# Designs tried in a protein design run: designed miniproteins, single chains, continued (3). Part 55

Each design is a single chain, and the fold is of that chain. pLDDT is the mean over its residues in the fold that is shown.

## One batch from the design tools (miniprotein)

Design m9890
Fold by ESMFold2-Fast:
Structure m9890 (fold): chain A 62 residues (1-62)
Amino acid sequence: SDSQQQQFVSQMQGHYTFNQDNPGVVNMYNTYMQQMPNFTYSQQGQYFSMMTTVSYNVNQQV
């Protein structure tokens, strides 16, 4: 259902909002929002994981 896709978008927006000063996160979010209809479930999961990993590494260093 559309609600399931909206949950992923909401999670991505959350990470983007907390990490707007991180160019990697901003770029990943913009790419995801533009290309998400063409992403497979595996690609969506991998992209989210990569984005959260970037956020984790930056937050661990600060």
Scores: mean pLDDT 66

Design m9891
Fold by ESMFold2-Fast:
Structure m9891 (fold): chain A 86 residues (1-86)
Amino acid sequence: SFNEELEKLQEYLRSHRATPEEVAQIEALTAKLLAETDNEVIRQQIRAFHRRYASLLTAEDFARVLELIIERKNVVEALRELYEEK
């Protein structure tokens, strides 16, 4: 299920923590993409992803997932791809 996939991903990401500087970069990137995206479903997925993962991912990994969400229009698929790349 979605929850089981997220729990496995969270365990994987336990070694990754955003620094305060990376959090600032993530906030700036999130604001930019929300301003550039008219699709409300994608906007909701971006906000949900930010709320859960902004403190757990590096700015680079967070940017990669946002790129995948925009291209795939699915946060679960984007997270799966990030997980498989590691």
Scores: mean pLDDT 68

Design m9892
Fold by ESMFold2-Fast:
Structure m9892 (fold): chain A 55 residues (1-55)
Amino acid sequence: SEELEKLVEEIKKVFDDYFDRKRQATPEEQARLDAEAGKRINELTEKIQELVAKE
């Protein structure tokens, strides 16, 4: 579905931003980026699961 495709694109964008920023980050900044990316991906994954369950 269009909604599912949009959520998948958001996840890809989160990973792209994460890896780009991680390449330039200090170890302490990397830990923060890991936590932030993980939280965002969990939120998007829950939205995908809810969307699939509504089909």
Scores: mean pLDDT 82

Design m9893
Fold by ESMFold2-Fast:
Structure m9893 (fold): chain A 92 residues (1-92)
Amino acid sequence: MEELKEEARRLIEEMNELIARLERKHQELVAQGAPKEVRRELVLEEASLSVEILHLNILIKDPNATEEELEKAIARARETIERARRLLEEVE
């Protein structure tokens, strides 16, 4: 359990870094006059990362959280992280 909570905290840190990178890229695209549709994908991915961060923080603080709940939340966070990384690679 403690090891899973430590992993969850590391993923939260990684997701916060990805949000910062997505925000920087969004500002670059705004400056370049990129279409709203492209910029919208970045905003939606930031929102997805924020939801996963919130969920992991709730589970970390909940003394009744099960290992299964943490493992499932960690798996979802990992999928969201990979999606965010792919989006950043595609946008140059």
Scores: mean pLDDT 86

Design m9894
Fold by ESMFold2-Fast:
Structure m9894 (fold): chain A 75 residues (1-75)
Amino acid sequence: SKVEEELLKVNKEIAEIGQELAKNGTPEQLAQAQKIMAEGMARLRELIRRNASDEEILKVARELLERLKKVLEEV
């Protein structure tokens, strides 16, 4: 489905940001990214536990991606 394709794309972009931060990120950027990931993953797990729609999961995944993108821009 289109939602599954978008989720895969978001997951790929999150992984790419993680790789970039691992190579070139400051300790402060890595700490902030870890916090954002922990909070985002907790929200996603709660949505899955409640049998939330794929659309709701995608929205939260996109919010997580946007927060991680901002960490890269803080340099």
Scores: mean pLDDT 84

Design m9895
Fold by ESMFold2-Fast:
Structure m9895 (fold): chain A 78 residues (1-78)
Amino acid sequence: DFKEIFEKLLKGEDLTDEEYQAIINWLKEKGLDRLLQYIENKDFEKAEKMLLLYHAMGLLDDLEFNVLSLFIKKEKEK
């Protein structure tokens, strides 16, 4: 559930491997292949730029954008 993942990320909690895989699977299902590739390659600077582009194009709603933005920020901190 994207809302549950959002609430965990807002609290600064780490995602489980299962929740991480749920985000990856969702990106794959949506065909957001370039963003997925950047995340998998740990190219988080390009991932953040691609996320902004997809949101500007209307491919991500505000909740999806906020979840993925916090997710990338959290992954960069590892």
Scores: mean pLDDT 81

Design m9896
Fold by ESMFold2-Fast:
Structure m9896 (fold): chain A 80 residues (1-80)
Amino acid sequence: MEKEELKKKGEELIKEGELLLRLATENLPATPEVVAKREEIGKKFKAEFAGKSVEEFNQGILDKGKELIEEGEKLLKEAE
């Protein structure tokens, strides 16, 4: 894979992970945009979090956000 492609993928993963961390920490106001994004994430991970509490769901999203950031950072290191 081209170094430029690795860099783009790494940056995209970090961006997605940071967004998940922000949504999971509940420090964002309950605006229509934030609510819609949380619903979208809920649909994406519905099968994995079926029957889980809101707290367990939020923790799962927080963990996924951290994993995406770590994967993105690894790709950026490979691109160097």
Scores: mean pLDDT 71

Design m9897
Fold by ESMFold2-Fast:
Structure m9897 (fold): chain A 72 residues (1-72)
Amino acid sequence: SMNQQLIDRALALVREAVRLARQRTPENLERARELVREATRLASQADVSNEELSRLIGEVLRAIGALIDAEL
């Protein structure tokens, strides 16, 4: 379904964001933030949010925040 395609795309973006965030460069952190924003937009277009998707998005944001704080 279109809804499942949106969820699958959002999950793929979240996983890519995690991979980039682990690189700990400003460029990769900013790209990771862009991917999380896009994933959130796609997820918001789905009729029901997936618990796993919500958890992964939360984990990515938490990781990005921690990496940014570590650079300060």
Scores: mean pLDDT 71

Design m9898
Fold by ESMFold2-Fast:
Structure m9898 (fold): chain A 81 residues (1-81)
Amino acid sequence: SIDDIIDQVFDQAVHQARQSPITTPIYIRQIITLPDGSIVTIDVNVSYNAADQERVVRINTTITKPDGSVEELLEIRRLPA
């Protein structure tokens, strides 16, 4: 499912962030074509929020359907630094 793919990209981004200096932003993009011809673009950005001492993970999922309609989903996850 799309949710499983999002979780896989999220885990990859978090893993890379934990191996990098805290101030280094991590960016991963994955593009998938579904059997119905829909194109799914998943953008994961990991940044550090010094005020809260947390890593902020922004997940933008864009689904472009064969009819040209576009759906956008934004999810934000917060992790200890």
Scores: mean pLDDT 85

Design m9899
Fold by ESMFold2-Fast:
Structure m9899 (fold): chain A 61 residues (1-61)
Amino acid sequence: DERLAAAVALFRRLRRELDLTPEELARVSISSAKTLAATLFPDLDFSDEVLRRAREIALAE
């Protein structure tokens, strides 16, 4: 799933670029992630479900 892969990459990038702890990554709101995803991947439309699932995958690492 291209959208899920892009969303997971987004959360992994946020973790690295901002040096987020797992607790801080868990606090990234879906609304904030959706706004950032629209900026970085303007050609992709992300559902709240895809973003929640992507955050869970990134947190499980």
Scores: mean pLDDT 79

Design m9900
Fold by ESMFold2-Fast:
Order: sequence, then C-alpha cells, then structure tokens
Structure m9900 (fold): chain A 78 residues (1-78)
Amino acid sequence: DAAAAQLARQAALRAEAEEVRKTMEENAEKNLELSRELYKKATTNRQRVMGEASEGLALIARSVGEIAVRSLEARAAA
C-alpha cells in the first residue's frame, strides 16, 4: 500500500544517509591523521633546515655575499 511504500522509502533513505555519514567520518579521520603526520614532518624538517640555513648564512654571508643567498635557498629546499 501507499503507506507501506512510503515507510519503506523513508527507511531506505535513512539507511543510505547513515552509510554516507560513516564513509565521510572515516575519510575525515584518515585525512586528519595524515595531515598531522605531514605537518609534524614538515615542521621538524623546516626547523632543521632553518637552523642550518641560519648558521650557514651567518658563517658564509660575510664571505660570499650572493653565494650565501643561493646556499640558503639550497638548504631550505633540502
């Protein structure tokens, strides 16, 4: 009957919405975990590169001028 068909459609839509929500939540958690890992690695590498670049620049800048800038860029990229 029409009433039974309507209830069946509502149940089906609710089940689909639940599955979509579960998939979205799983993807969000996986993306968050990956982002945290990447940010941690990026931050650590940035600190190391910036530290080395700063020391290299302080050591070399007075001796090699523009070459020191190129060296700093290479260290920042590495």
Scores: mean pLDDT 66

Design m9901
Fold by ESMFold2-Fast:
Structure m9901 (fold): chain A 58 residues (1-58)
Amino acid sequence: SLKKEIEKLAPDIKSIAEMVKKAQELAKKYGVPFSEVLKEMTEVLLKQQEKKKKEELE
């Protein structure tokens, strides 16, 4: 699924440019709008950031 593919690619996303590039590839592969893939990628990256932030508070 698209979400699983994004989760697997998330560790390789080092910059916004890399995220855009991967999002374009996934949009083409799954036949979905680029904006939808970008939204899913942003959600995955935000969840990863939240986990790291929680560790800092504890």
Scores: mean pLDDT 74

Design m9902
Fold by ESMFold2-Fast:
Structure m9902 (fold): chain A 59 residues (1-59)
Amino acid sequence: SLEEEVQRHGREFAEAMANGDRQAAADHLRKLAEAYRKMGKEEQADIVREAADRFAANA
């Protein structure tokens, strides 16, 4: 389900952050944003996508 996709990518983002892997964290945030968009949560998707861009820039 999309809810399970959100949970999975959220967990993988947290793991990447714990490991200091900003590039992996950015990738998981992008996938999380896609899941929110599929759920019709455009505002949340935009926020998460912006966070992903910032993380990728500092990778």
Scores: mean pLDDT 83

Design m9903
Fold by ESMFold2-Fast:
Structure m9903 (fold): chain A 96 residues (1-96)
Amino acid sequence: SPKEALLVVGVTMDKSEMPEGFADKVAKIVVKVAEEEGAKVLSLSTVVEESDTDVLITTLLRFTPSSKGEQIAKKTKEELSKLPGVKEVTVEVFDV
């Protein structure tokens, strides 16, 4: 069986600049990139944490095969960094 991996994505932006549905848009981009790179998505979860000034959106994607992880991480960071108002994008891959 192909090995599984976990992709951990963090997106930071100013709370005042966050459009409606933005967290869902981030999750959809993460899934699209994984599927376009030939990975199977096994689970997806998203958490939104707000302060007075900033929003942090964390998306957790479990996928297979783990061998696609480096390319998925690279492409996910590129695509999310292009979104208007995004201040920081972090992407990490962990073998499961």
Scores: mean pLDDT 89

Design m9904
Fold by ESMFold2-Fast:
Structure m9904 (fold): chain A 70 residues (1-70)
Amino acid sequence: SENELKKQNALSQIQREAVEEGKRHGLPREQLLKLLYEIVDKYYSVISLPFEEAEKILRETYEELLKKYL
């Protein structure tokens, strides 16, 4: 569905940003993989929610993870 595609695209965009941000800050591969795993885990926890709510929670999780890992 359109909502499923939008959620998948939001995840992909956040994953791309996480890789770029991690590389910019010299984050070790092991820690970058943990960060990416936590983003994916959160995605599956919000997959049943409407797109706008899921994207907001996913972005908020990403910001918290950046503070935790960087």
Scores: mean pLDDT 87

Design m9905
Fold by ESMFold2-Fast:
Structure m9905 (fold): chain A 69 residues (1-69)
Amino acid sequence: SVTTVTAESGDQTTVVTVESPSLGVTAEAHGEGDPFVVTALEERDGRTVVTAAGGPARRTLTVTVTEHE
């Protein structure tokens, strides 16, 4: 499955977290202007938590989480 989360920021670094019930996931982060990165993949209570950050001075950060084996 694929999950996409989008957040906007004008003046600040935006941090987005996405939880997946799968432990096998890949994640991508992208946005307009500044470089955006997936900063952490963490296992918590049998789930994967994806954290991505980007900015400042951007309009949109999109995080895509793809579940795999």
Scores: mean pLDDT 60

Design m9906
Fold by ESMFold2-Fast:
Structure m9906 (fold): chain A 97 residues (1-97)
Amino acid sequence: SQEEKVKKLIDELISTVRAALAAVRAFDPDELNAQRERLQQLIEEIKKIYPDLDEENQKIAEELIRLAQRALDALYQDVPSAIRELEEILAELEKLK
């Protein structure tokens, strides 16, 4: 179902943001690059399914793209700013469950 597809994307994005936050805290450049790539892949996956979603699920998908873009941008900021931004993004993603 569309609901199951969207829920899986929410769960995948939450996991990716958590992994990105851990990588920022650990100063792990290889893991940071891996999470940047995963965020880009998730954005493209969401965009691919978007036209097939109903209006309510399109609204959720738009929020997921916005939050994923914010997370990606955060990974190019200084460490304290990245941590604060990723924690805020994670809180917003949890509200979409």
Scores: mean pLDDT 89

Design m9907
Fold by ESMFold2-Fast:
Structure m9907 (fold): chain A 59 residues (1-59)
Amino acid sequence: GLPKEARDLIGKFYYSARDSFANREELVAAARRYLASQGFDIARSAIAREIARLDAEEA
């Protein structure tokens, strides 16, 4: 599972920036770069799963 701090950062990024990207692959790539800037080296697949979870929660 993701560390709580990484999940919180993904959520913050998702709600502030999700509508600024043409597709979910671009959103995932941008979220990964944002997490790296905050000191988190998280696999793309883990970030994609968390974003998919947030999409399901918001639907």
Scores: mean pLDDT 82

Design m9908
Fold by ESMFold2-Fast:
Structure m9908 (fold): chain A 60 residues (1-60)
Amino acid sequence: PAPLDETLLATLRSLFPRASDEALRAAYERVAAASQEARKAGDYSFDELGLLQREVARLE
């Protein structure tokens, strides 16, 4: 997965304006790790955006 840079973080803030930067970073890292494990298991259709939305929603 791509590393979380300032441009990507700004995009995440636009999609999830109520989440903190710390929460967005934590959610992204969790999704990235889960996506990498899914790909190692041969699942290349893993829904990264869906998982990200669910992780951020847990904060609301």
Scores: mean pLDDT 72

Design m9909
Fold by ESMFold2-Fast:
Structure m9909 (fold): chain A 73 residues (1-73)
Amino acid sequence: MEEKIKELEAELRAALAAGDRVAALRARIRLLELYKENAEEIAKKYPEYSAEEVEELLTKGIEELRKRLEAEE
C-alpha cells in the first residue's frame, strides 16, 4: 500500500507542477480509491472513525472528485 501511495503522490505532484488540473484530479481519485481499499488500515490511524465510516467518507470524496473531473472534460 505505502509504495503505491508514494507513486500516486508523485504522479499528483507532477500533474500539479505541470498545471494539469485533469491529471491532478485523476491522480487524487486513484489515491482515494486506494485508501478506500485499505479503509481498515486508515481507521487504525483515526480511532474516532470505524472502517465503515472511513469507507463512506472516501466514497463521498471520490464521487465529488469524479463529478469535478466530468465537468473539466
Scores: mean pLDDT 77

Design m9910
Fold by ESMFold2-Fast:
Structure m9910 (fold): chain A 103 residues (1-103)
Amino acid sequence: MHPEVEELVNELIEAIRAGASLEEVTALADEKIAKVTDPEVRGQMELVKGLVELTLELLRTLSPEEVVAYLRGIAAHLQARYPELAELVAYVEGRLIELVRAL
């Protein structure tokens, strides 16, 4: 995994645990992504941002267990469509499920 991608996952999860809103998490992700020039790294960071934003949006209306089920479905779809990203998707899925269950 690219260090910038792993750092983004950790920073966004820490922000959420500290009580950051969806809007604050989006702004933080955009700030970090804007500093990256490598298209592959940037694309992977955009994927992380999208999965985190989706998780927070789902938590507004769904129970934690329903959010976990949706994340598993989305991760399976992404792994099937983008097998080269399967390890990244699995890592982000695991971290987000841990976060949701700890909230």
Scores: mean pLDDT 89

Design m9911
Fold by ESMFold2-Fast:
Structure m9911 (fold): chain A 73 residues (1-73)
Amino acid sequence: MEEEAKKLIEEARKAIDAGDYDRAVQLATKLYELGKYKEASKIYEEVARRVAGVDPRRAKVLEEFAKKLNELS
């Protein structure tokens, strides 16, 4: 449902702004489960960018996953 996806996107943006990257990733995964690959990819990319300086391994995994999802969009 479109409204469900919009709520997940808004919650993910708030989670990123709050530094709760684990929650943002969980919300992106829910978007992926709804077939919102482009939206999920954008959230994974943003989290990857935010954590790159602290956890480069996690950032790389998230970036690679986001690239694959973007290809499905």
Scores: mean pLDDT 83

Design m9912
Fold by ESMFold2-Fast:
Structure m9912 (fold): chain A 91 residues (1-91)
Amino acid sequence: SENEKLEKLAEKQLEEDEKLAEEILKESEDEEIKKEVREALEELKEEYKELKEALKNGDEEKALLEAFRMIAESGELLVLRSRVELLKKKK
């Protein structure tokens, strides 16, 4: 079903973002970056829960909105990774 496909895509995205967050936390010594990574990951997990609830309730508009919010949060993690890499080069 389309709902199953969207849920699986969101689950894979969350798994990728969790791995990315773990990498950033291992590489960074900056406490502010670590805080932002943890906050972004927590928001992403909440958005995934809301996506699953929307799909169960047949709320397609909310499900799509939460999916787009997850994509935006994934983008924030990539920005944080780039900041860590730039800081490492300034050593």
Scores: mean pLDDT 84

Design m9913
Fold by ESMFold2-Fast:
Structure m9913 (fold): chain A 60 residues (1-60)
Amino acid sequence: SMLEEFKKYVREHVSDKQAKIVFKALETTAAVTKNSSDSEKEAMLQYVVDNFLEIQKKKE
C-alpha cells in the first residue's frame, strides 16, 4: 500500500524514531478526532506524499 511505501521512504531519510513518531501521531490524531478508515488515512498520506516530494525537490 502507499502507506507502507511512504513509511519506508521516510525511514530512509530520517531516523526510525522520527518516522515512528510521525506515523504514531497521524494514527492517534485520526482515531481521536474522527472514526477514520484505512482508506481515509491512505488518502491523507497520498496527498502528503505528493506535496512532500514536490517540497523536497524544491528544497534541493
Scores: mean pLDDT 60

Design m9914
Fold by ESMFold2-Fast:
Structure m9914 (fold): chain A 60 residues (1-60)
Amino acid sequence: SHMQRRQEEIRKLELELQRVGDETVRRLLALTDPAERDRVALEGGERLLRLHREIEELEA
């Protein structure tokens, strides 16, 4: 059903959101260069916001 497919899609995006968050934090903790940290934080933040918006769109 459309509802079951939508719930599966949301679940997959939620798992991706957690994975991206965990990976971004792990990368930030390993970096000592401020410029590299800023880049990783920006890239990670943008990916997380994109995933969060996709989840919100599916929940609407």
Scores: mean pLDDT 86

Design m9915
Fold by ESMFold2-Fast:
Structure m9915 (fold): chain A 90 residues (1-90)
Amino acid sequence: MKLTPEQFDLEVEIALIRIKIAVTKLAIERNDLPEETRQKIEENIKKAEEYVDKAEQALKAGDFETARENIEKAKKYVDEAIKILDEALA
């Protein structure tokens, strides 16, 4: 079974979110951050992981509308985590 162009584009977006999550987790492990800052980043990462997992399940089910909605939510949370991290490292 081959992916449609739309499925492929959504899978690429999911993969990019997972890469951002992995990089952010690595940065938390390699940097000595205040506990409160670390907790805020981890809470946003956890929500991003929940939404990206929901997006992947929706995509596997062929529900592209639900997949897109969950991708947008996952992006919001991962971008917030990165913003908090960038501000802490500046």
Scores: mean pLDDT 85

Design m9916
Fold by ESMFold2-Fast:
Structure m9916 (fold): chain A 62 residues (1-62)
Amino acid sequence: GAAALAEMAAAVRRRGALTPEEATRYLEAAGGSRAAVDAALAFSGRKRLSLADASFALGLSL
């Protein structure tokens, strides 16, 4: 639920990075589109995605 996603987001912000697996799960759980997931994974191939970078790239506000 939303509370679990908020806790995950807070933990990821503390770490400063998402793994591709974490990014996929987070985006799916947050109701992200397939295009958004694909964009996040393509971005992660160049560098580790921070939660802020993922949110910006996907048009999500957290």
Scores: mean pLDDT 55

Design m9917
Fold by ESMFold2-Fast:
Structure m9917 (fold): chain A 81 residues (1-81)
Amino acid sequence: SSALEEIEKLIKEKLEEAKKKIKELMDKLGYSQEEKERAIKQVEELFKALLEHVKKTNETDLERVEREAELWIEYFIKELE
């Protein structure tokens, strides 16, 4: 469906934004390359789980999905600090 396509696009865009923010923050905080790669993989797995969840629940509320993704990113970033 068109709604699912928009949600998939949103999730992909939020993942790329999250990866950029995490890399920049981890570089600033002095994390190793190995630690950065591990964190990026964890974020990719979280976003994959979010996409699977929205497909299973037939979620069409873009704003709700965006809020959930942003909250997950915020919690991840807070744990790195």
Scores: mean pLDDT 82

Design m9918
Fold by ESMFold2-Fast:
Structure m9918 (fold): chain A 86 residues (1-86)
Amino acid sequence: MEARREKARELMREVVELLKELAKSEEEREELEKALPDLEELAENGDEENLQRLQNALLVAKIEKLAREKGITELEEIKKIKEEIL
């Protein structure tokens, strides 16, 4: 099932890319970049439950990015955004 493996890789790349944008330091970005090939391989070998977890992780990362774009730095405000979207 090549299409599923491709979708899992794409989701993992999107998650890692968003996490790199959210990274607090260059060291965190470098660690994510180095981990990406291993994470893509892990995602490809997962099941449907793993695919759903990746989709959820992407959604959480998008919420975090949106919170930062709006200048929201408080954990409590981020929780409110998550409740509104999820």
Scores: mean pLDDT 72

Design m9919
Fold by ESMFold2-Fast:
Structure m9919 (fold): chain A 61 residues (1-61)
Amino acid sequence: ATAEQRFLEALRAGDPEALERLREESRAAAEGVGRVLELDEATVERWAEMLYDTELWVAAR
């Protein structure tokens, strides 16, 4: 299994360490987009939450 597959399995199991990592990665991705698109901080936080929720939904199915 790849490292990515192991991470997805941990997310499906509700592993707190995997969930924390996904939260951090989602925030970093939203901050990257926000810098390019000149988004305000509140919009960046909403994007981070949306990315986190979307990835959890994808991992759960």
Scores: mean pLDDT 76

Design m9920
Fold by ESMFold2-Fast:
Structure m9920 (fold): chain A 91 residues (1-91)
Amino acid sequence: MSKEEDLKKAEETKKKADQLLREGARALREGDGHRAGELFQKALDLLDETAKESSPEISEELNKYKEQFREQGQALREEASEAHLARLAAE
């Protein structure tokens, strides 16, 4: 498979993961931590699957993206928890 094809597939997978991250963030804002967890895991699984099918170079890039994704997911969970507590404290 060409490096260009691997790059295009990686970009498509990153876009799908970003969509799942946004859906997970929305679920967290709605108080649905279980759904958010499922969406985040689905994104990580998708990134892992694409990495396994890719060249070593692209696989390394996708693994770095997975680490960043985990950090972003954790930050979103923390932000959602703070926002929820603030709303409860206000009313």
Scores: mean pLDDT 77

Design m9921
Fold by ESMFold2-Fast:
Structure m9921 (fold): chain A 84 residues (1-84)
Amino acid sequence: ALEEAVELIARGIELALDAAVERGLISEEEREAAVPLLREYLRRQTRSAEEAAAFAEALARAAEAAGLREAAELFRRAAEIARA
């Protein structure tokens, strides 16, 4: 459950970074550099299912506010899996 939730959070972040590249906010090089750093950060922030659920919910709200619908859906699913 926890590993599945963390994987969905990572995929949501990757989609958000892809959207940032498409919108011209960051370069592809910056995206490639950010991915491994964000995965390490995720590992440190998601040591429990409860932490993973709370983090995913916060990311879902931020993604919705930014108009990142697909990323928001992945983050919501991650929170549901982490709570199960």
Scores: mean pLDDT 79

Design m9922
Fold by ESMFold2-Fast:
Structure m9922 (fold): chain A 55 residues (1-55)
Amino acid sequence: AATGPQLAGMAAKQELLDAGAPEEVAEAVMREISAQPTAEEAGRVGRKAFAELGI
């Protein structure tokens, strides 16, 4: 079963791909978010990654 961080990671990957990010970058962000122990940390990591990419 998918965890909250795993679902957040998948959503972030799709959003990055829709925004035109390279697949390699989108997959790296997805893996980093999915590896987080909590949904709170997953959200924090996701926000940081999107800010660094200017999205």
Scores: mean pLDDT 80

Design m9923
Fold by ESMFold2-Fast:
Structure m9923 (fold): chain A 57 residues (1-57)
Amino acid sequence: SVRDRVRALARALFAQHPELLGADLEALVAFFSSLFPEASRAEVREAVTEVRREFEA
């Protein structure tokens, strides 16, 4: 699904660029939304938030 692809990309980016974990959520959502125009902003926000939780926990 598109959500799974957003989650996979977010996980890869946070693993390679851990400084992005401190980035503004709105900026991250805007960035991923531009890469996945088919996904709703809500879907992107949920996927990014879930992945951030995994790295911050």
Scores: mean pLDDT 82

Design m9924
Fold by ESMFold2-Fast:
Structure m9924 (fold): chain A 86 residues (1-86)
Amino acid sequence: MEEELEKKEKEKKEKQQKIAEAVGHIIRAIGDLIQIEILKKNGKLTEDDLKKLKKDAQKAIDKAKKNSDPSLQPTLDKIEEQLKKV
């Protein structure tokens, strides 16, 4: 039953790839939030920088959501909540 084994391995690899891609987008959103905090702390955060970084973080979250495993939803919700507080 070689076809059933190959299908399971393919599904596992596809799931791992989707999780890896979603994690990459999550890291990007976190990086944008860290940049906002550093710029704010140093008194260098402009309204244009805030708008640009918020927009980039939201786009990254949206990309993560498109291919997200349900296990990532709590992490995505926390990042969105932090983005709303900024």
Scores: mean pLDDT 80

Design m9925
Fold by ESMFold2-Fast:
Structure m9925 (fold): chain A 94 residues (1-94)
Amino acid sequence: EEKKKEALERARRLVEEARELVEKGEADPKNRKKYTEEAVELAMEAAEEIKEVDEGLGEGLLEVAEGVKKDGSLEKAKELVRMMEGEIEALESE
C-alpha cells in the first residue's frame, strides 16, 4: 500500500510537469516540438510509475504514449496528459 501510494504521488507529479510543458508548447509555437517531446517523455515515466500500481493500465498507457511520441502532435500529447490525470485520480480514489 505505501509503495503504491508513493508510485502514485510520483506519477501525479510527472503528469503535472507534463501538463505545464503542454501549456508552454501551446503558448510558444517556435519551441512546440521540444515541449511536446519533453511532455511525452514525462508521461512515459508516469506510466511506468502507474505500472507499479496497476500493471495492465500502466502498460496500456505506455503503448499510447509511444504512439503519441511517434506522431509528435501537441494535441495528442495534451489528450494523453488529460487521460493520465483521470486514471491517476481514479486510482487515488480507491
Scores: mean pLDDT 85

Design m9926
Fold by ESMFold2-Fast:
Structure m9926 (fold): chain A 79 residues (1-79)
Amino acid sequence: MEEAERANEEFERQVRAGKIDSIPLVRPENPSPEYQAGLEEMRAAAEAAGLKVHEFTAPSDEEAHRLTTRAQARLLAEE
């Protein structure tokens, strides 16, 4: 939990510094209502911050979460 919070803080810091101008958003093919609501919140927050949203599809909620986490880690690693 703490590590995820720190990663989110670092991600936000790099967005504010102008190093990140787009965000990947992975959606499951058949999302649960809870997951769908979370995706809409993320999209709205990204658009409000002026970020471009790139959407990808995954076969399940678990896989979508895994791919999203990996994509965020990759963005942080790339400068």
Scores: mean pLDDT 64

